Designed miniproteins, single chains, continued (2). Designs and how they scored, part 113

Each design is a single chain, and the fold is of that chain. pLDDT is the mean over its residues in the fold that is shown.

## One batch from the design tools (miniprotein)

Design m7907
Fold by ESMFold2-Fast:
Structure m7907 (fold): chain A 91 residues (1-91)
Amino acid sequence: MAEAYRRAAELLERLADAIAAGDAAAVEEAALALLRTLNELTGKLSEEEQRAQARALAAYVASLSEAERAELAELYRRRAEEYRRLAEELE
């Protein structure tokens, strides 16, 4: 469990960097990897749903201004900090 939260934190940071950069392809790949990692914990999403959500996020990020991307990236960085803390508490 701790390992999954640690991986999720790393992927959330990659996703935040990709969002800030406006790199739709990097957003899609990081989001898909994150969703797969989180689905190991929850089992809530099918593979098709995971791919669809990753593509939707990438498309959304591509539609945002630089300022909006910076704001969204900070939200994901904050979540990465939360997940890293949870991983440390569980180890």
Scores: mean pLDDT 83

Design m7908
Fold by ESMFold2-Fast:
Structure m7908 (fold): chain A 57 residues (1-57)
Amino acid sequence: APPLDTSDPAQAAAKEAAEKLNEIGDKLDEAEKRAKEEYGEVTPEAFREALREILGK
């Protein structure tokens, strides 16, 4: 769909923020998946370990 014509830098920033949030969301989803696969459930400790592995690769 075409942009709804606010030449507002806030809308451009919102699109960039959404793209960056999607990238962060993908990493969070990977961390939850790894935590569940390695520990059988998503605990805060398992999630932090998985996230550290993903970010540290």
Scores: mean pLDDT 72

Design m7909
Fold by ESMFold2-Fast:
Structure m7909 (fold): chain A 99 residues (1-99)
Amino acid sequence: MEEEINKVLAEIRSLPKEEREKLKQAFLDQLTPEQQARIDELVKKAEEIAGKETAERLRDGFLDRIVALTKLGYSPQEAADIAIEYLEKRVKELEKEKA
C-alpha cells in the first residue's frame, strides 16, 4: 500500500504547481464540515508542537495523499478518512518527539 501511494505521490509532485493546487482545492470542496474541522484541528496541533513550517508540510503532504488515494480507486470521502488517520498518526509521532 505505502509503496503504491509513494509512486502516485511522485507523479502528483511532478505536476505543475498550479495544476496540483487545483486538484487539492477540488478535494477540499468535497470534504464534509466535520472532515474539514478535524484536518484544521490536527494541522493547528502540529503547528503548536513543531512550528508553522512543519504544519504546512504535513498539510501539503496530507492533500497530496488524498489525491493519490483517489487515483488508486478510493472515493474522495474514503481517501479523506484514510488520510486523516495517517495525519493523526503523524501528529502523535510529533508529540512523542517533543516529550
Scores: mean pLDDT 78

Design m7910
Fold by ESMFold2-Fast:
Structure m7910 (fold): chain A 94 residues (1-94)
Amino acid sequence: SREEREQRFERLLAEVKELAEQEPNPEKVMEALHEALGNFQRALQTAKSKEEALAAGEKQIDAFLSSVEDEELKERIRRLLTELYELTADELFG
């Protein structure tokens, strides 16, 4: 259902934020996260396919992760953001 997808999205985002707070400069990392999410939302408005939307998402994940210093946190956040972006693209494109 829509409610279940919204709960999953919120859970994934909360987990990413929890990991970001473990960085030496959490404010900077959180700012970069909000920018990446905003850029992805804008890309979704112009994307004509799920593949195009996911490619834009991957680019934003790479840009965001450049602000993360811990390699283990980078890997965990990449997995979570990839799932979150796939969930969003699936809702829009089916």
Scores: mean pLDDT 82

Design m7911
Fold by ESMFold2-Fast:
Structure m7911 (fold): chain A 63 residues (1-63)
Amino acid sequence: MEEERRREEADRLLSLSRSLEGEAVLRGSAYTVSVGQEVGDQVREELLRLAEEARRRAEELLR
């Protein structure tokens, strides 16, 4: 793959990862307080998993 294309994809994935990490912290915490620990933990875990996937894909592209 060309470096330019890899960098574009990596940048998009890093942006997505950062957004998902922020949402995981904020929504997870809010749901824990409002609905309960179990729901908050589940929401946080799902968003963090997506963020980690995006980040790892970006790292792979930047190798």
Scores: mean pLDDT 79

Design m7912
Fold by ESMFold2-Fast:
Structure m7912 (fold): chain A 80 residues (1-80)
Amino acid sequence: ELTDEQKEFIERAKEAVKAYENGSLSLEEFKESMEYLLRKLIELYGEEAAKALVESLKDSKVYPLIKEIYEKLLEEAKKK
């Protein structure tokens, strides 16, 4: 089950997706925000928490981009 803190990260990610889709956030700013949220979730709660955030956004137009960022961060984590 997701904690309230993990749910807050998911809500922040959803807000970033909406801001990007409505043009309020640039592609670069969106990537930076998403990478920050996913990296922090992996560090604090592990890969499953970050995966839950990614899956919560599966219906978004940017899901393939979010999945790519997630997979890149998992690859970086394996090298540590």
Scores: mean pLDDT 81

Design m7913
Fold by ESMFold2-Fast:
Structure m7913 (fold): chain A 80 residues (1-80)
Amino acid sequence: GEEAFEKLRERIKEIAEKKGTVTLEEIQKILDELLEEGLITEEQKERLLKRVKDYLKAQKKDTITFEEAERILDYERGLE
């Protein structure tokens, strides 16, 4: 739901503001927390992780910026 995407966005923003970029591992940890809280399904977690992983491969890098994360989240939200 909307609450899950807002929490994910906020956590990614916090990490990016401190470190400049966010790793796939950090995104996975946030998604695991949201799954524990019952805010997302296992399928939503897997789909989001795959999208981030595919994006990183296409860009030939290991981290994403907050702006890149927002773009990925907006796309995924449109698929619900």
Scores: mean pLDDT 81

Design m7914
Fold by ESMFold2-Fast:
Structure m7914 (fold): chain A 86 residues (1-86)
Amino acid sequence: SRAEIIETIKKRLREFGLPEELVDTVAKKLADLFFEIGANSALEILGSPFEVTINKVKEKVPELPEKFWGEAANILRGLLAEAASA
């Protein structure tokens, strides 16, 4: 569910050291991006250069500090890989 995806993203962001004041907003936006991409586009994103995923994260979550872009992109790619295999 969306709520379970948000909680998974929150846990990963906290583990990576994202400030608590950003965790809820960033996790919700990343979950929204995950559902916007969807399972049908997941393989295209996963087959694209990592920079493509970074750029989608930057566009969707402009308040995310640069040092977290790579980890946010990794989280998103992991969720997309799971969706594509279902």
Scores: mean pLDDT 85

Design m7915
Fold by ESMFold2-Fast:
Structure m7915 (fold): chain A 81 residues (1-81)
Amino acid sequence: EEEIKKLLEEIYERTGGPIAMLIKDILDTNYSKEELIKKVELLLKTARENAEWSKDRFPEVAEEYRKVAELLEKIIEILKK
């Protein structure tokens, strides 16, 4: 799962606040594959919602959340095989 770990680390470097804290929890904890999928899907939903909420006032912030969502989608694809 070196690829998944690298993607999570990339998200951690790009984000701050609650999303970064949740990514750190995932990186520091040996979650089962099923638990990891659920946590990543929740983060994906949060990233998409934050992109939508930011798009009108802070389009640059919305774009960064869209990039985070893309990375989370890749992680889910790898986890589901």
Scores: mean pLDDT 78

Design m7916
Fold by ESMFold2-Fast:
Structure m7916 (fold): chain A 85 residues (1-85)
Amino acid sequence: AQAAANAARQQAELQRLIKIMDESKNEEDFIKKLEEYAKENPQEKRVIESYIDLVKKYGIEEVKKRLEDTLQALPADLAAARAAG
């Protein structure tokens, strides 16, 4: 139950991040938007900083692809967790 709830929350968060990427003009704009979000949500600062680091290393388009791949993996991970019980 908690793992499924956490996965659903992560899925919503990833969808929000992808939307911010789609609305961003470039990497600098995306990073700036994430930095503002982290200021308003200090509990998520570490997660946001991780995404900023990924964008700086790999570029916004590559990070967006990885986030989309992660979204696709979340339903599979939930199915695998249920099968393992």
Scores: mean pLDDT 72

Design m7917
Fold by ESMFold2-Fast:
Structure m7917 (fold): chain A 62 residues (1-62)
Amino acid sequence: PLSAWRGLAEFLGISVGTLRRMSDQELADLYTQRTGGYHVLTPEEARSMRRLIDRHERERAA
């Protein structure tokens, strides 16, 4: 099954490896750019999004 990491990476047009290595600021900026500024993502929200995805993937792997 496609992971939540893969889905987000495909939306952003980058690899999962790149997404996992990005800072919260870089992720926030890229997400905002990809939405055409319609949804401004803060670094705090980007961090929360990563935390949520990571937790969801761990729960599904258990």
Scores: mean pLDDT 76

Design m7918
Fold by ESMFold2-Fast:
Structure m7918 (fold): chain A 100 residues (1-100)
Amino acid sequence: MEELKELLKKTKDEELKRKLYILIADLEQLDDPSSVKRAIAIAVELAKDPNLEVAVAAVRGLGEIAKKSPLAIEPLREIAETSPYPEVREAAREALREAE
């Protein structure tokens, strides 16, 4: 959460700011199924970001969703298997260990 808020504060990319803002808001509403679904979609997209700080923070956000909803488990497994970045794959594996 704090990592996503810090990224929102320091980024100058308006599209990234928009996605980070929505993701942060949805992560505060994980009891709402619509917020869960949208948070997963945005976090999966941001996990592919070439900025590794953004990608890792998004994967950690997916980990928080996975503690509340099994819908985040399969996206985390796919990221752990397919991400080109070792740091992003490791963050996804750690999130899966904490959620299971």
Scores: mean pLDDT 84

Design m7919
Fold by ESMFold2-Fast:
Structure m7919 (fold): chain A 119 residues (1-119)
Amino acid sequence: MSSQERIQSFITFLENLPEKTEIINNLIKALKLALSDQAAAAERFGLSVEDLQNLLNGKSKYQMNDEDVNVSLFKIVISFVTESLSLEEAITEINKLNLSNSNKQLLINALEEYQKTLS
């Protein structure tokens, strides 16, 4: 699959989850924006269009910065679905985010279940 096809596959997977919290809904919206309007997504996430394109194409690896947790989560998830981060690395980075344990567990479960669809 292309990186764009992988991101679209992950969006579809998230939309079909039986339990969607605010964090999952926000992630779906962020991923859809990145595929539909890269300039608007780059502005919203405080990225250059080039940096966003490199992330979406799996050409850049997630690095932790002093940024909004939703932006960090978006970057981690894109890096995971484009195979720049392994599942183990993505779980490690999610656990470092300032999120509730329930939100961390929901996100980790979603990544683990998605990985099973690919294996």
Scores: mean pLDDT 81

Design m7920
Fold by ESMFold2-Fast:
Structure m7920 (fold): chain A 91 residues (1-91)
Amino acid sequence: PTQGDINTSNISYRLTQGYYDRGRQLGQQAIQLSSNNQDLVQQVQDLIQQLGTNYQQSQQFAQQGNSLDSARNTRNVQGLTTQIQQILNNL
């Protein structure tokens, strides 16, 4: 990878970390507010698990300087975080 690829993948990884932290926080809040709804709790837990998987993959791609896959994982984590926020907003 080029230095530009490494720089871009590191930026994408930092963005992914921010979305992951936010998504996890929102997810925990949603679980607390929906404790009486087991189906919703499970849905949020599944989304948090998917966040963790994408975040772990984005770290590996960033270390490899794989800017394309790192950026893709950032978009995926952003999307998952948005889904969690939408669930929370509808509670």
Scores: mean pLDDT 84

Design m7921
Fold by ESMFold2-Fast:
Structure m7921 (fold): chain A 86 residues (1-86)
Amino acid sequence: VTKKFTLKQPIDPLKILEIVSGTEAKLTELASDYFSVEGSEEALDIVEKAVSAYLENPDGDIQDIVKNAKEGKIAANPALVTAELL
C-alpha cells in the first residue's frame, strides 16, 4: 500500500528501453506517464527504486526493468524500496 514511489500505471515492456536508455527526455515522459512526479532527476530516482524493489521481490510490472538493469544499464538502489517491498 505505502511505497517510497508511486506508479500511475503498470510499466509497459515497450517503455523499458526508454527507462534503461537513461535519456532525460524519455525519463521525464515516463515520470509523467507512470509515476506521480515530474522531472528527469526524479524519474531517475524512481527508476532506480523500481529496479531495486524488483531485485528484492519480483512483483508486477517492474520485472522487465530489473532484466535491463542486470545488463548494466541502471544501478539498482535497494536501500530505499527494498524495505517497502518486504
Scores: mean pLDDT 45

Design m7922
Fold by ESMFold2-Fast:
Structure m7922 (fold): chain A 97 residues (1-97)
Amino acid sequence: MVEFLITITIELSDESEAEKISKEVVEIVKKSLEEAGAKILSIEVSKEGNKITIKVKMSAESVEQALKAVEKIIKALKEYKKNNKNVKDVKVGIEPL
C-alpha cells in the first residue's frame, strides 16, 4: 500500500459561505476516494479568510489507484466550481508520504 497527501485549496469571493462550501467539498472528496477504492486516513480542514485548505491523507494499493482517485476529485471539483459562483479558484496537489 502507498500513502499520499492530497491538498485542496479553495478561494472564495465571499467568506460567508466558507463553512457550507468546506462541508460540501469534503463530501465530494470522500465520495471520490471511496469510489476509487482508496482508504481515507485523515481529513484536516483549515479556513483563513476567503481561503479553505483541505488536507487528506489517503492509502491506495498502487500509484495508479491513487492517480485515479485524484483524477476523480479534480473532475468532481471542476463540476462543483462550475455550479457555484462563489468559488473563484480550486487547486489540487498530491504528494507521496
Scores: mean pLDDT 85

Design m7923
Fold by ESMFold2-Fast:
Structure m7923 (fold): chain A 96 residues (1-96)
Amino acid sequence: IKELVEEGARLLLEAYPDDATVQERADRILELSKTNPKAAALEFMGMAIDLAERQGDEEAAARLGALAREFIANIDDEEVRERRVREVLEILRELL
């Protein structure tokens, strides 16, 4: 999941170059991914939810929230974690 989280954080940095809050949060995700990929993934998913809510995309926010809950419920399942992060990344690309 580290590579997927890093890809997501990079997309956010590129999409919001003038948003200091997004830049700071994405940089923290990249730093965290080096030592704690699970925590980085949770922070990345939370950021994606916040962005969907800020855009007024209630459907995307709901989908992202469901994926985050499934990630947490399956925190010890590597395949489920990777699949859920990949799905979040795909939704994020649609939002950008």
Scores: mean pLDDT 82

Design m7924
Fold by ESMFold2-Fast:
Parts: C-alpha cells; sequence; structure tokens
Structure m7924 (fold): chain A 55 residues (1-55)
C-alpha cells in the first residue's frame, strides 16, 4: 500500500564487531564498505531497506 510515512529511504543503523556477517544474517547484501572498514552498508532486496553497520 501507499504509505507516505514509509519511504524507500528507510535506514537501519546497527553496531557489530562483524558488520559483514550481521548484514548477511539480516538477509542483506554488502554494497559498500568504508576505506577503514569501520562502516559497512548493505541492502535487503526483499524489504527494500538499507543497512548501515558500524564496527
Amino acid sequence: GLDPRKSSSQLQELRSADPEATIRALGGEVVWESPDGRVVFGFNRETGESLAVQR
């Protein structure tokens, strides 16, 4: 349904010692990693949600 409060811009912010494993566990795919490896961005294609995991 059309819900203007639920935009495709939903971002889940998480903290984990293993960002890559956390993104996979949530059904996401890693799309970008910061040059220092402390922040990993993932995307869940089924839900349309973006994931940001900080080490």
Scores: mean pLDDT 72

Design m7925
Fold by ESMFold2-Fast:
Structure m7925 (fold): chain A 86 residues (1-86)
Amino acid sequence: SAAEAVKRARELKKRAEELLERAKELKEKEPDNKKVHILASQLEFIIEMAEEAERTADPLLAEITEKLLEQVEKELKKLEEEYKKK
């Protein structure tokens, strides 16, 4: 339903914003790590996708946004673990 698509999009936006804060923290700790900068930019784009999915109540856009967010979260966790080993 449209209501479920809107709810999902709002939850995805909140998750992406939380991940963006983590990416920004890592960026401050590793300013020369270009992979962190790329992930932060990808998260900003994912937030825009989630906002568009909410605005249009588009369940397919919400699904695509969720899959991209899951991939970015996985990559961010890898970079956070790499930083801990330094």
Scores: mean pLDDT 89

Design m7926
Fold by ESMFold2-Fast:
Structure m7926 (fold): chain A 76 residues (1-76)
Amino acid sequence: MSAEEVIERFEREVEAIIERARAGEISPQEAEGELLRLLGEVAEEAAKYDAAQREEIQAHAGRLWARARAELAALR
């Protein structure tokens, strides 16, 4: 899997978690737990790449995490 594919997969999974929370299928707290699990999975995948690609994946993941947390906070 390419670094771009890892980032794209992470974006899709983050979107799915937020949609489930928005639909009331899971609580915002449960969604945050799923996002933390997903960050761990992304970190494991990133470890298979060189240093520059890992940094790119981690930077992108950090930005997505910040956005996801803001969206979940709005669902209170």
Scores: mean pLDDT 80

Design m7927
Fold by ESMFold2-Fast:
Structure m7927 (fold): chain A 55 residues (1-55)
Amino acid sequence: METLSVEEVRKLASLMSPEYREALEAYLATQSSKEIPVSDILDVGVEVTRELAAK
């Protein structure tokens, strides 16, 4: 998997549920790089899924 720009990540997040969008947006706010590894995006998604399942 490749890296995605912040803009591309936000576009993908807009197609996801609000919980995923919010988590990805928060993650992006902490990143200084314009390119985000897809693996990091997947890790955020897994963490959100775990948090939602735990609730």
Scores: mean pLDDT 75

Design m7928
Fold by ESMFold2-Fast:
Structure m7928 (fold): chain A 74 residues (1-74)
Amino acid sequence: SPPKILLRIKLTGSLEQVQAFLQRVTEALKEANVDLYDTSEETARKIKEIIEEVAREMQAEHPSLRVEVEEEKV
């Protein structure tokens, strides 16, 4: 089986900005029809890409919001 991917997400901002970010990520994953129970490397990569895209958009709207996404392989 492929190596497991661990995604570490660090969020810094107001509670409102953090909640808005998490809501947008949830909606983006739903719209992309991502199976959150699929532990494949392909699905983990898609989740990371969606999170990074939402982070880019949200940081453009809210310059005080900082999002760091790190991929760790076992």
Scores: mean pLDDT 76

Design m7929
Fold by ESMFold2-Fast:
Structure m7929 (fold): chain A 99 residues (1-99)
Amino acid sequence: AEKEAEEQLAKLATEVLKKKLKEILGIEVDSSTSGDELVEIAIENIPDPRKRLDITLELLEALLPKAVEIAPPDQQEAARALLARLDESRARAEEVIAK
């Protein structure tokens, strides 16, 4: 089950990165492009720290709900707390960036 969970999270991360590369840079990547290659493309082509932060937050928002679902029962409460803090952190970051 752990290996299948890791594969599902990697697939989700890849989909979010592909979407953001298309939205920000207009780059449509091949379906065979690995997650590591997508991260490299993002780093090289998005020098703006604010855009990098936005991509990171989008990845966390996509991955954390799935991580909560697959986490052991003793870790689910901590994972849910991180999800709640992510929403607060995003709102705070957007407010700081806007000012």
Scores: mean pLDDT 65

Design m7930
Fold by ESMFold2-Fast:
Order: sequence, then C-alpha cells, then structure tokens
Structure m7930 (fold): chain A 86 residues (1-86)
Amino acid sequence: DAERAALEAERAQVEADGAAKIAELTKQALELSNKAREYERQSKLNPEHGKLAQEYREQAGKKVEEMVDTAVETAARVRALEEEIA
C-alpha cells in the first residue's frame, strides 16, 4: 500500500529529524556547560568570571529544556503516525 509506505517514511523522517536536533542541542549544551565550568574555575581570581559562568549555565539549561521539548514533540508525532499506520 503506497499510503502506508508514505506514512512509514514520514515516521522514519520525524524520528531522524528529532534525533538530529537532540544531538545538536546536546552538543551545544555540553559546550556551554564546559564554558561555565572554565569560568567558574577562574572566578576566584576574577568575580566577573563568576557572572559569565552563571550566564553560560543558564544558556546550557535552556538548551536542555529545548532538547526535552523536542523529544516530547517527536514522540507525540511518532505516536500519531503509528496510530494512523495501524
């Protein structure tokens, strides 16, 4: 059935797109967390570095939230497509 094949392809694409976005957000969150850690280590010598560490931690937290939102949205879309395929 061409319609079923199209829905299965759409499900696979949704899963792939979701996974790719989560991977990119995970990388960005890790990079921001590493910057926060670096500035935190330097904060004893320069108080401004403590503020930068906090800003980078907040940015990393936002990326983690976006990652969770992407996972939830992707799972919901996959479930809807699976119900349509069944």
Scores: mean pLDDT 87

Design m7931
Fold by ESMFold2-Fast:
Structure m7931 (fold): chain A 87 residues (1-87)
Amino acid sequence: SELLEEVRRIFEEAKRRAEESEPEPVDEEVMRELEELVRRLIERAGSEELRKLYEELLRYARENPGRVQPLLEAAREIERLMAERTS
């Protein structure tokens, strides 16, 4: 599906940016925002594949707490994309 492919692309780009960036100090508020946003995405996921991608994004963030900012930006982009498609 087009949506699944676009979400996967956004996530892979975010992972690449995170891996190329030097680690930043852990910001618990940024992590909390990401977890809350991803929880909403999982709850609204229309497919198993989308839910799996969101779970993978959250797992990556928890394993790399110093590289969360690009992932939060990606999650916000995904939420915006989902909102636009249902409007």
Scores: mean pLDDT 81

Design m7932
Fold by ESMFold2-Fast:
Structure m7932 (fold): chain A 82 residues (1-82)
Amino acid sequence: SLKEKYKEWLKKNKPKKVVVNAGSTGRAIAEAAKELGIQVVVRAPRYGLSSLGEARRIAKEAGGVYLGPDATEEEFEKAVKE
């Protein structure tokens, strides 16, 4: 499965955080990261109401940080660096 493939990549590379967008790939990465205790940052797209809802759900389910469509580059850099 996509989740298991990303989980193996995460085990090998051991990032402190992962940044994902909405969508099936972002969801799979976020689920794998959560299982390994890796912090998830979700950056929501500026357009598409369904994608905004999905991004919020991914962040909530992963216990991660949600950055909305109005988030600044400074807020994004802070979330990634902290």
Scores: mean pLDDT 80

Design m7933
Fold by ESMFold2-Fast:
Structure m7933 (fold): chain A 71 residues (1-71)
Amino acid sequence: MIDPLELARAFADIALGIAKRMLDEGKITPEEARAWARELVRKTGEAFGLSPEEIERLVAEVEADLDAYAA
């Protein structure tokens, strides 16, 4: 069975895919994409019972990925 952290990471990957698509289409700004993805990942991690440290790492990973993509 997939562990909660890996499941949360899978949802983060989906969120990244959506955010990148919306950025490519000019539907959102990089700042809006970062804020949306951060909030979604945080809430998803909380729902799966991840520790604050695990949530912080996932948020940082998502923000770094979006920053690199938007650059």
Scores: mean pLDDT 79

Design m7934
Fold by ESMFold2-Fast:
Structure m7934 (fold): chain A 64 residues (1-64)
Amino acid sequence: MSGAQGALQQVEKVKDKLSKKSVEAMKKVLDAGMKGDDDKAQELAKKNLKELEEVEKAVLEYGA
């Protein structure tokens, strides 16, 4: 499965339960990863750890 596209779909399902900042943070990390810029994706993830944890938790608990 193409994980980044799947993750974007999951975020879309729960975006109304998340702040726009959390959604944007996850989208930026996934976009960098899809472009093969792993260093940038890691940097963005570090700066937005709390937001990314909130997205992942929401997807796991409220998504599919």
Scores: mean pLDDT 74

Design m7935
Fold by ESMFold2-Fast:
Structure m7935 (fold): chain A 108 residues (1-108)
Amino acid sequence: AEELYEEALKLLEEIRKTTDKEEILELIKKAGELIKELAKVDPALALEALERLLEVARSLKDPEVRERAAKEALEAGRELLRNAPPELIKRAIALILRAAGLLIEVEL
């Protein structure tokens, strides 16, 4: 769990340093996949990683990149809801709504 969390955070940090659009799209996809895997084994860490993915997504200007990040966040949030204990459900729903809002803003 900890290794998946640290790897996801490294990928999210790499997005901030990368200017190549194709590289950014690949990093977002990989981070989203790691967060989905993390959601199955440690929902609390997955929730933290998902919040960081959404923060990174909001900082991105390219509509296609933002759409990819929003879609990956929605999928990860959905996996979180399936695995989250009752005390984390409210936070998971809030993150899903934030991801949906980002996707609506992009209109792609």
Scores: mean pLDDT 81

Design m7936
Fold by ESMFold2-Fast:
Structure m7936 (fold): chain A 119 residues (1-119)
Amino acid sequence: APPPVVDPSQPPHDSPERRQMLAVVDRLLARPDAAIFAEMPDPENSFPDFLDVVADPLSLGEIRAMLENGALSTAAEGIELLERMFANYFRYYAEGSPERRAAERLRAEFERLAATLKP
């Protein structure tokens, strides 16, 4: 196949999928359980072993910024990053910890919200 000679993949209007993902992230950020996800983990101060357990750290704030600046264009991309964020926290925090329980409650809300997204 010939290589693309122009970038017609980006329509001039806002992506409805990006708007839906922004609404999902904003709703998650409004929950008390989101406090540990709002900012990137600081391995030098608060989470010194986080990068030893998690190679690709993600926060709700970072995902929201990527949605706003257009780095994420589809609902599938946003869902994948949110699932990766939850997997990172589930790997880092021990089962039964307060942080793990907060992550499990926030993930359940994410799953409910994701189910409302149009295909």
Scores: mean pLDDT 70

Design m7937
Fold by ESMFold2-Fast:
Structure m7937 (fold): chain A 55 residues (1-55)
Amino acid sequence: PPNPAFVRRLAVEAGLEDEYKTLLDQLVEGKLSPDEYVQKLSDLEGKSLKILKEK
């Protein structure tokens, strides 16, 4: 399972901090279930790692 603090760090380094913030805001607003949030964090982790690998 993704660690939110680790995913946040990767997202910031990959230039995707706004995407991370949007996911957190959607969770807080009840627009995402916890399971959907975990899935989207996993997707953001993979996207961030791909960007950092290509750099």
Scores: mean pLDDT 80

Design m7938
Fold by ESMFold2-Fast:
Structure m7938 (fold): chain A 94 residues (1-94)
Amino acid sequence: SLEEVVKIIEDELLRMYLRAMEDPRLSEEELEEALKMLQEIGKKIREIYEETEDPEEFAKKALEVIEEAAKKSKNPRIRELLLEMKERFKAKLE
């Protein structure tokens, strides 16, 4: 269902926020960039939710948002985190 897909992505976004906040390997600047990127992803996913009632279409568009964010990131650590989130979300949909 759409509600189940939304919960999966919200849980993964929360997991990534907590992981970034608690990761001692991230500099303050890298942490700020990661949190800003996750906030932007969350906003775009909320916009898709408002416009889409189909769970499969929602999941597809949410994955595209994460992929585009990873592609635009110039920081390899942030890119790795976003790609990990994408693969985890994708696995939960199967």
Scores: mean pLDDT 82

Design m7939
Fold by ESMFold2-Fast:
Structure m7939 (fold): chain A 86 residues (1-86)
Amino acid sequence: SLDKLKELAVKQLDRVRDVAEKVSPEAGKRIAELREKVKKATTPSEIMKQIGEALKLARELGDLDVIREATKAGTEVSRELMKMSK
């Protein structure tokens, strides 16, 4: 369901925010903004867009722990989305 996908994406972005904030308070704030956009999303595509932005931010930041958590978030949310598509 969309609600389950939102809940998972919010939880995963909270993990990304926690590691990003330790490296850059600014990066933490940017991830928090993506989290709020996920809560307001009305389609799976809108949720996936915010996950993609988190991955882009992690790569720009260049921190391996942030990249790892953002990649994990992308994998987990994509896996849940694929279950909805079947």
Scores: mean pLDDT 85

Design m7940
Fold by ESMFold2-Fast:
Structure m7940 (fold): chain A 65 residues (1-65)
Amino acid sequence: MAVPSQEELLAMSPTELAYVMSLLMSDGTEAQRRELAERLRAILPYLSPEKQRVVEIFLKALEEA
């Protein structure tokens, strides 16, 4: 599965974003997870507080894995 663009990630709902992140965690390569993390970090300041919270929790989980 392709890693979504920053524009695509910005357009997603919190639920859609969490679903895409979980799919790439289960079915993605290490390189794809790294690319996703980089794109999420780049857009993090521009997200709503709800989306920012979801992304921050997920990025911490990725760092622990």
Scores: mean pLDDT 78

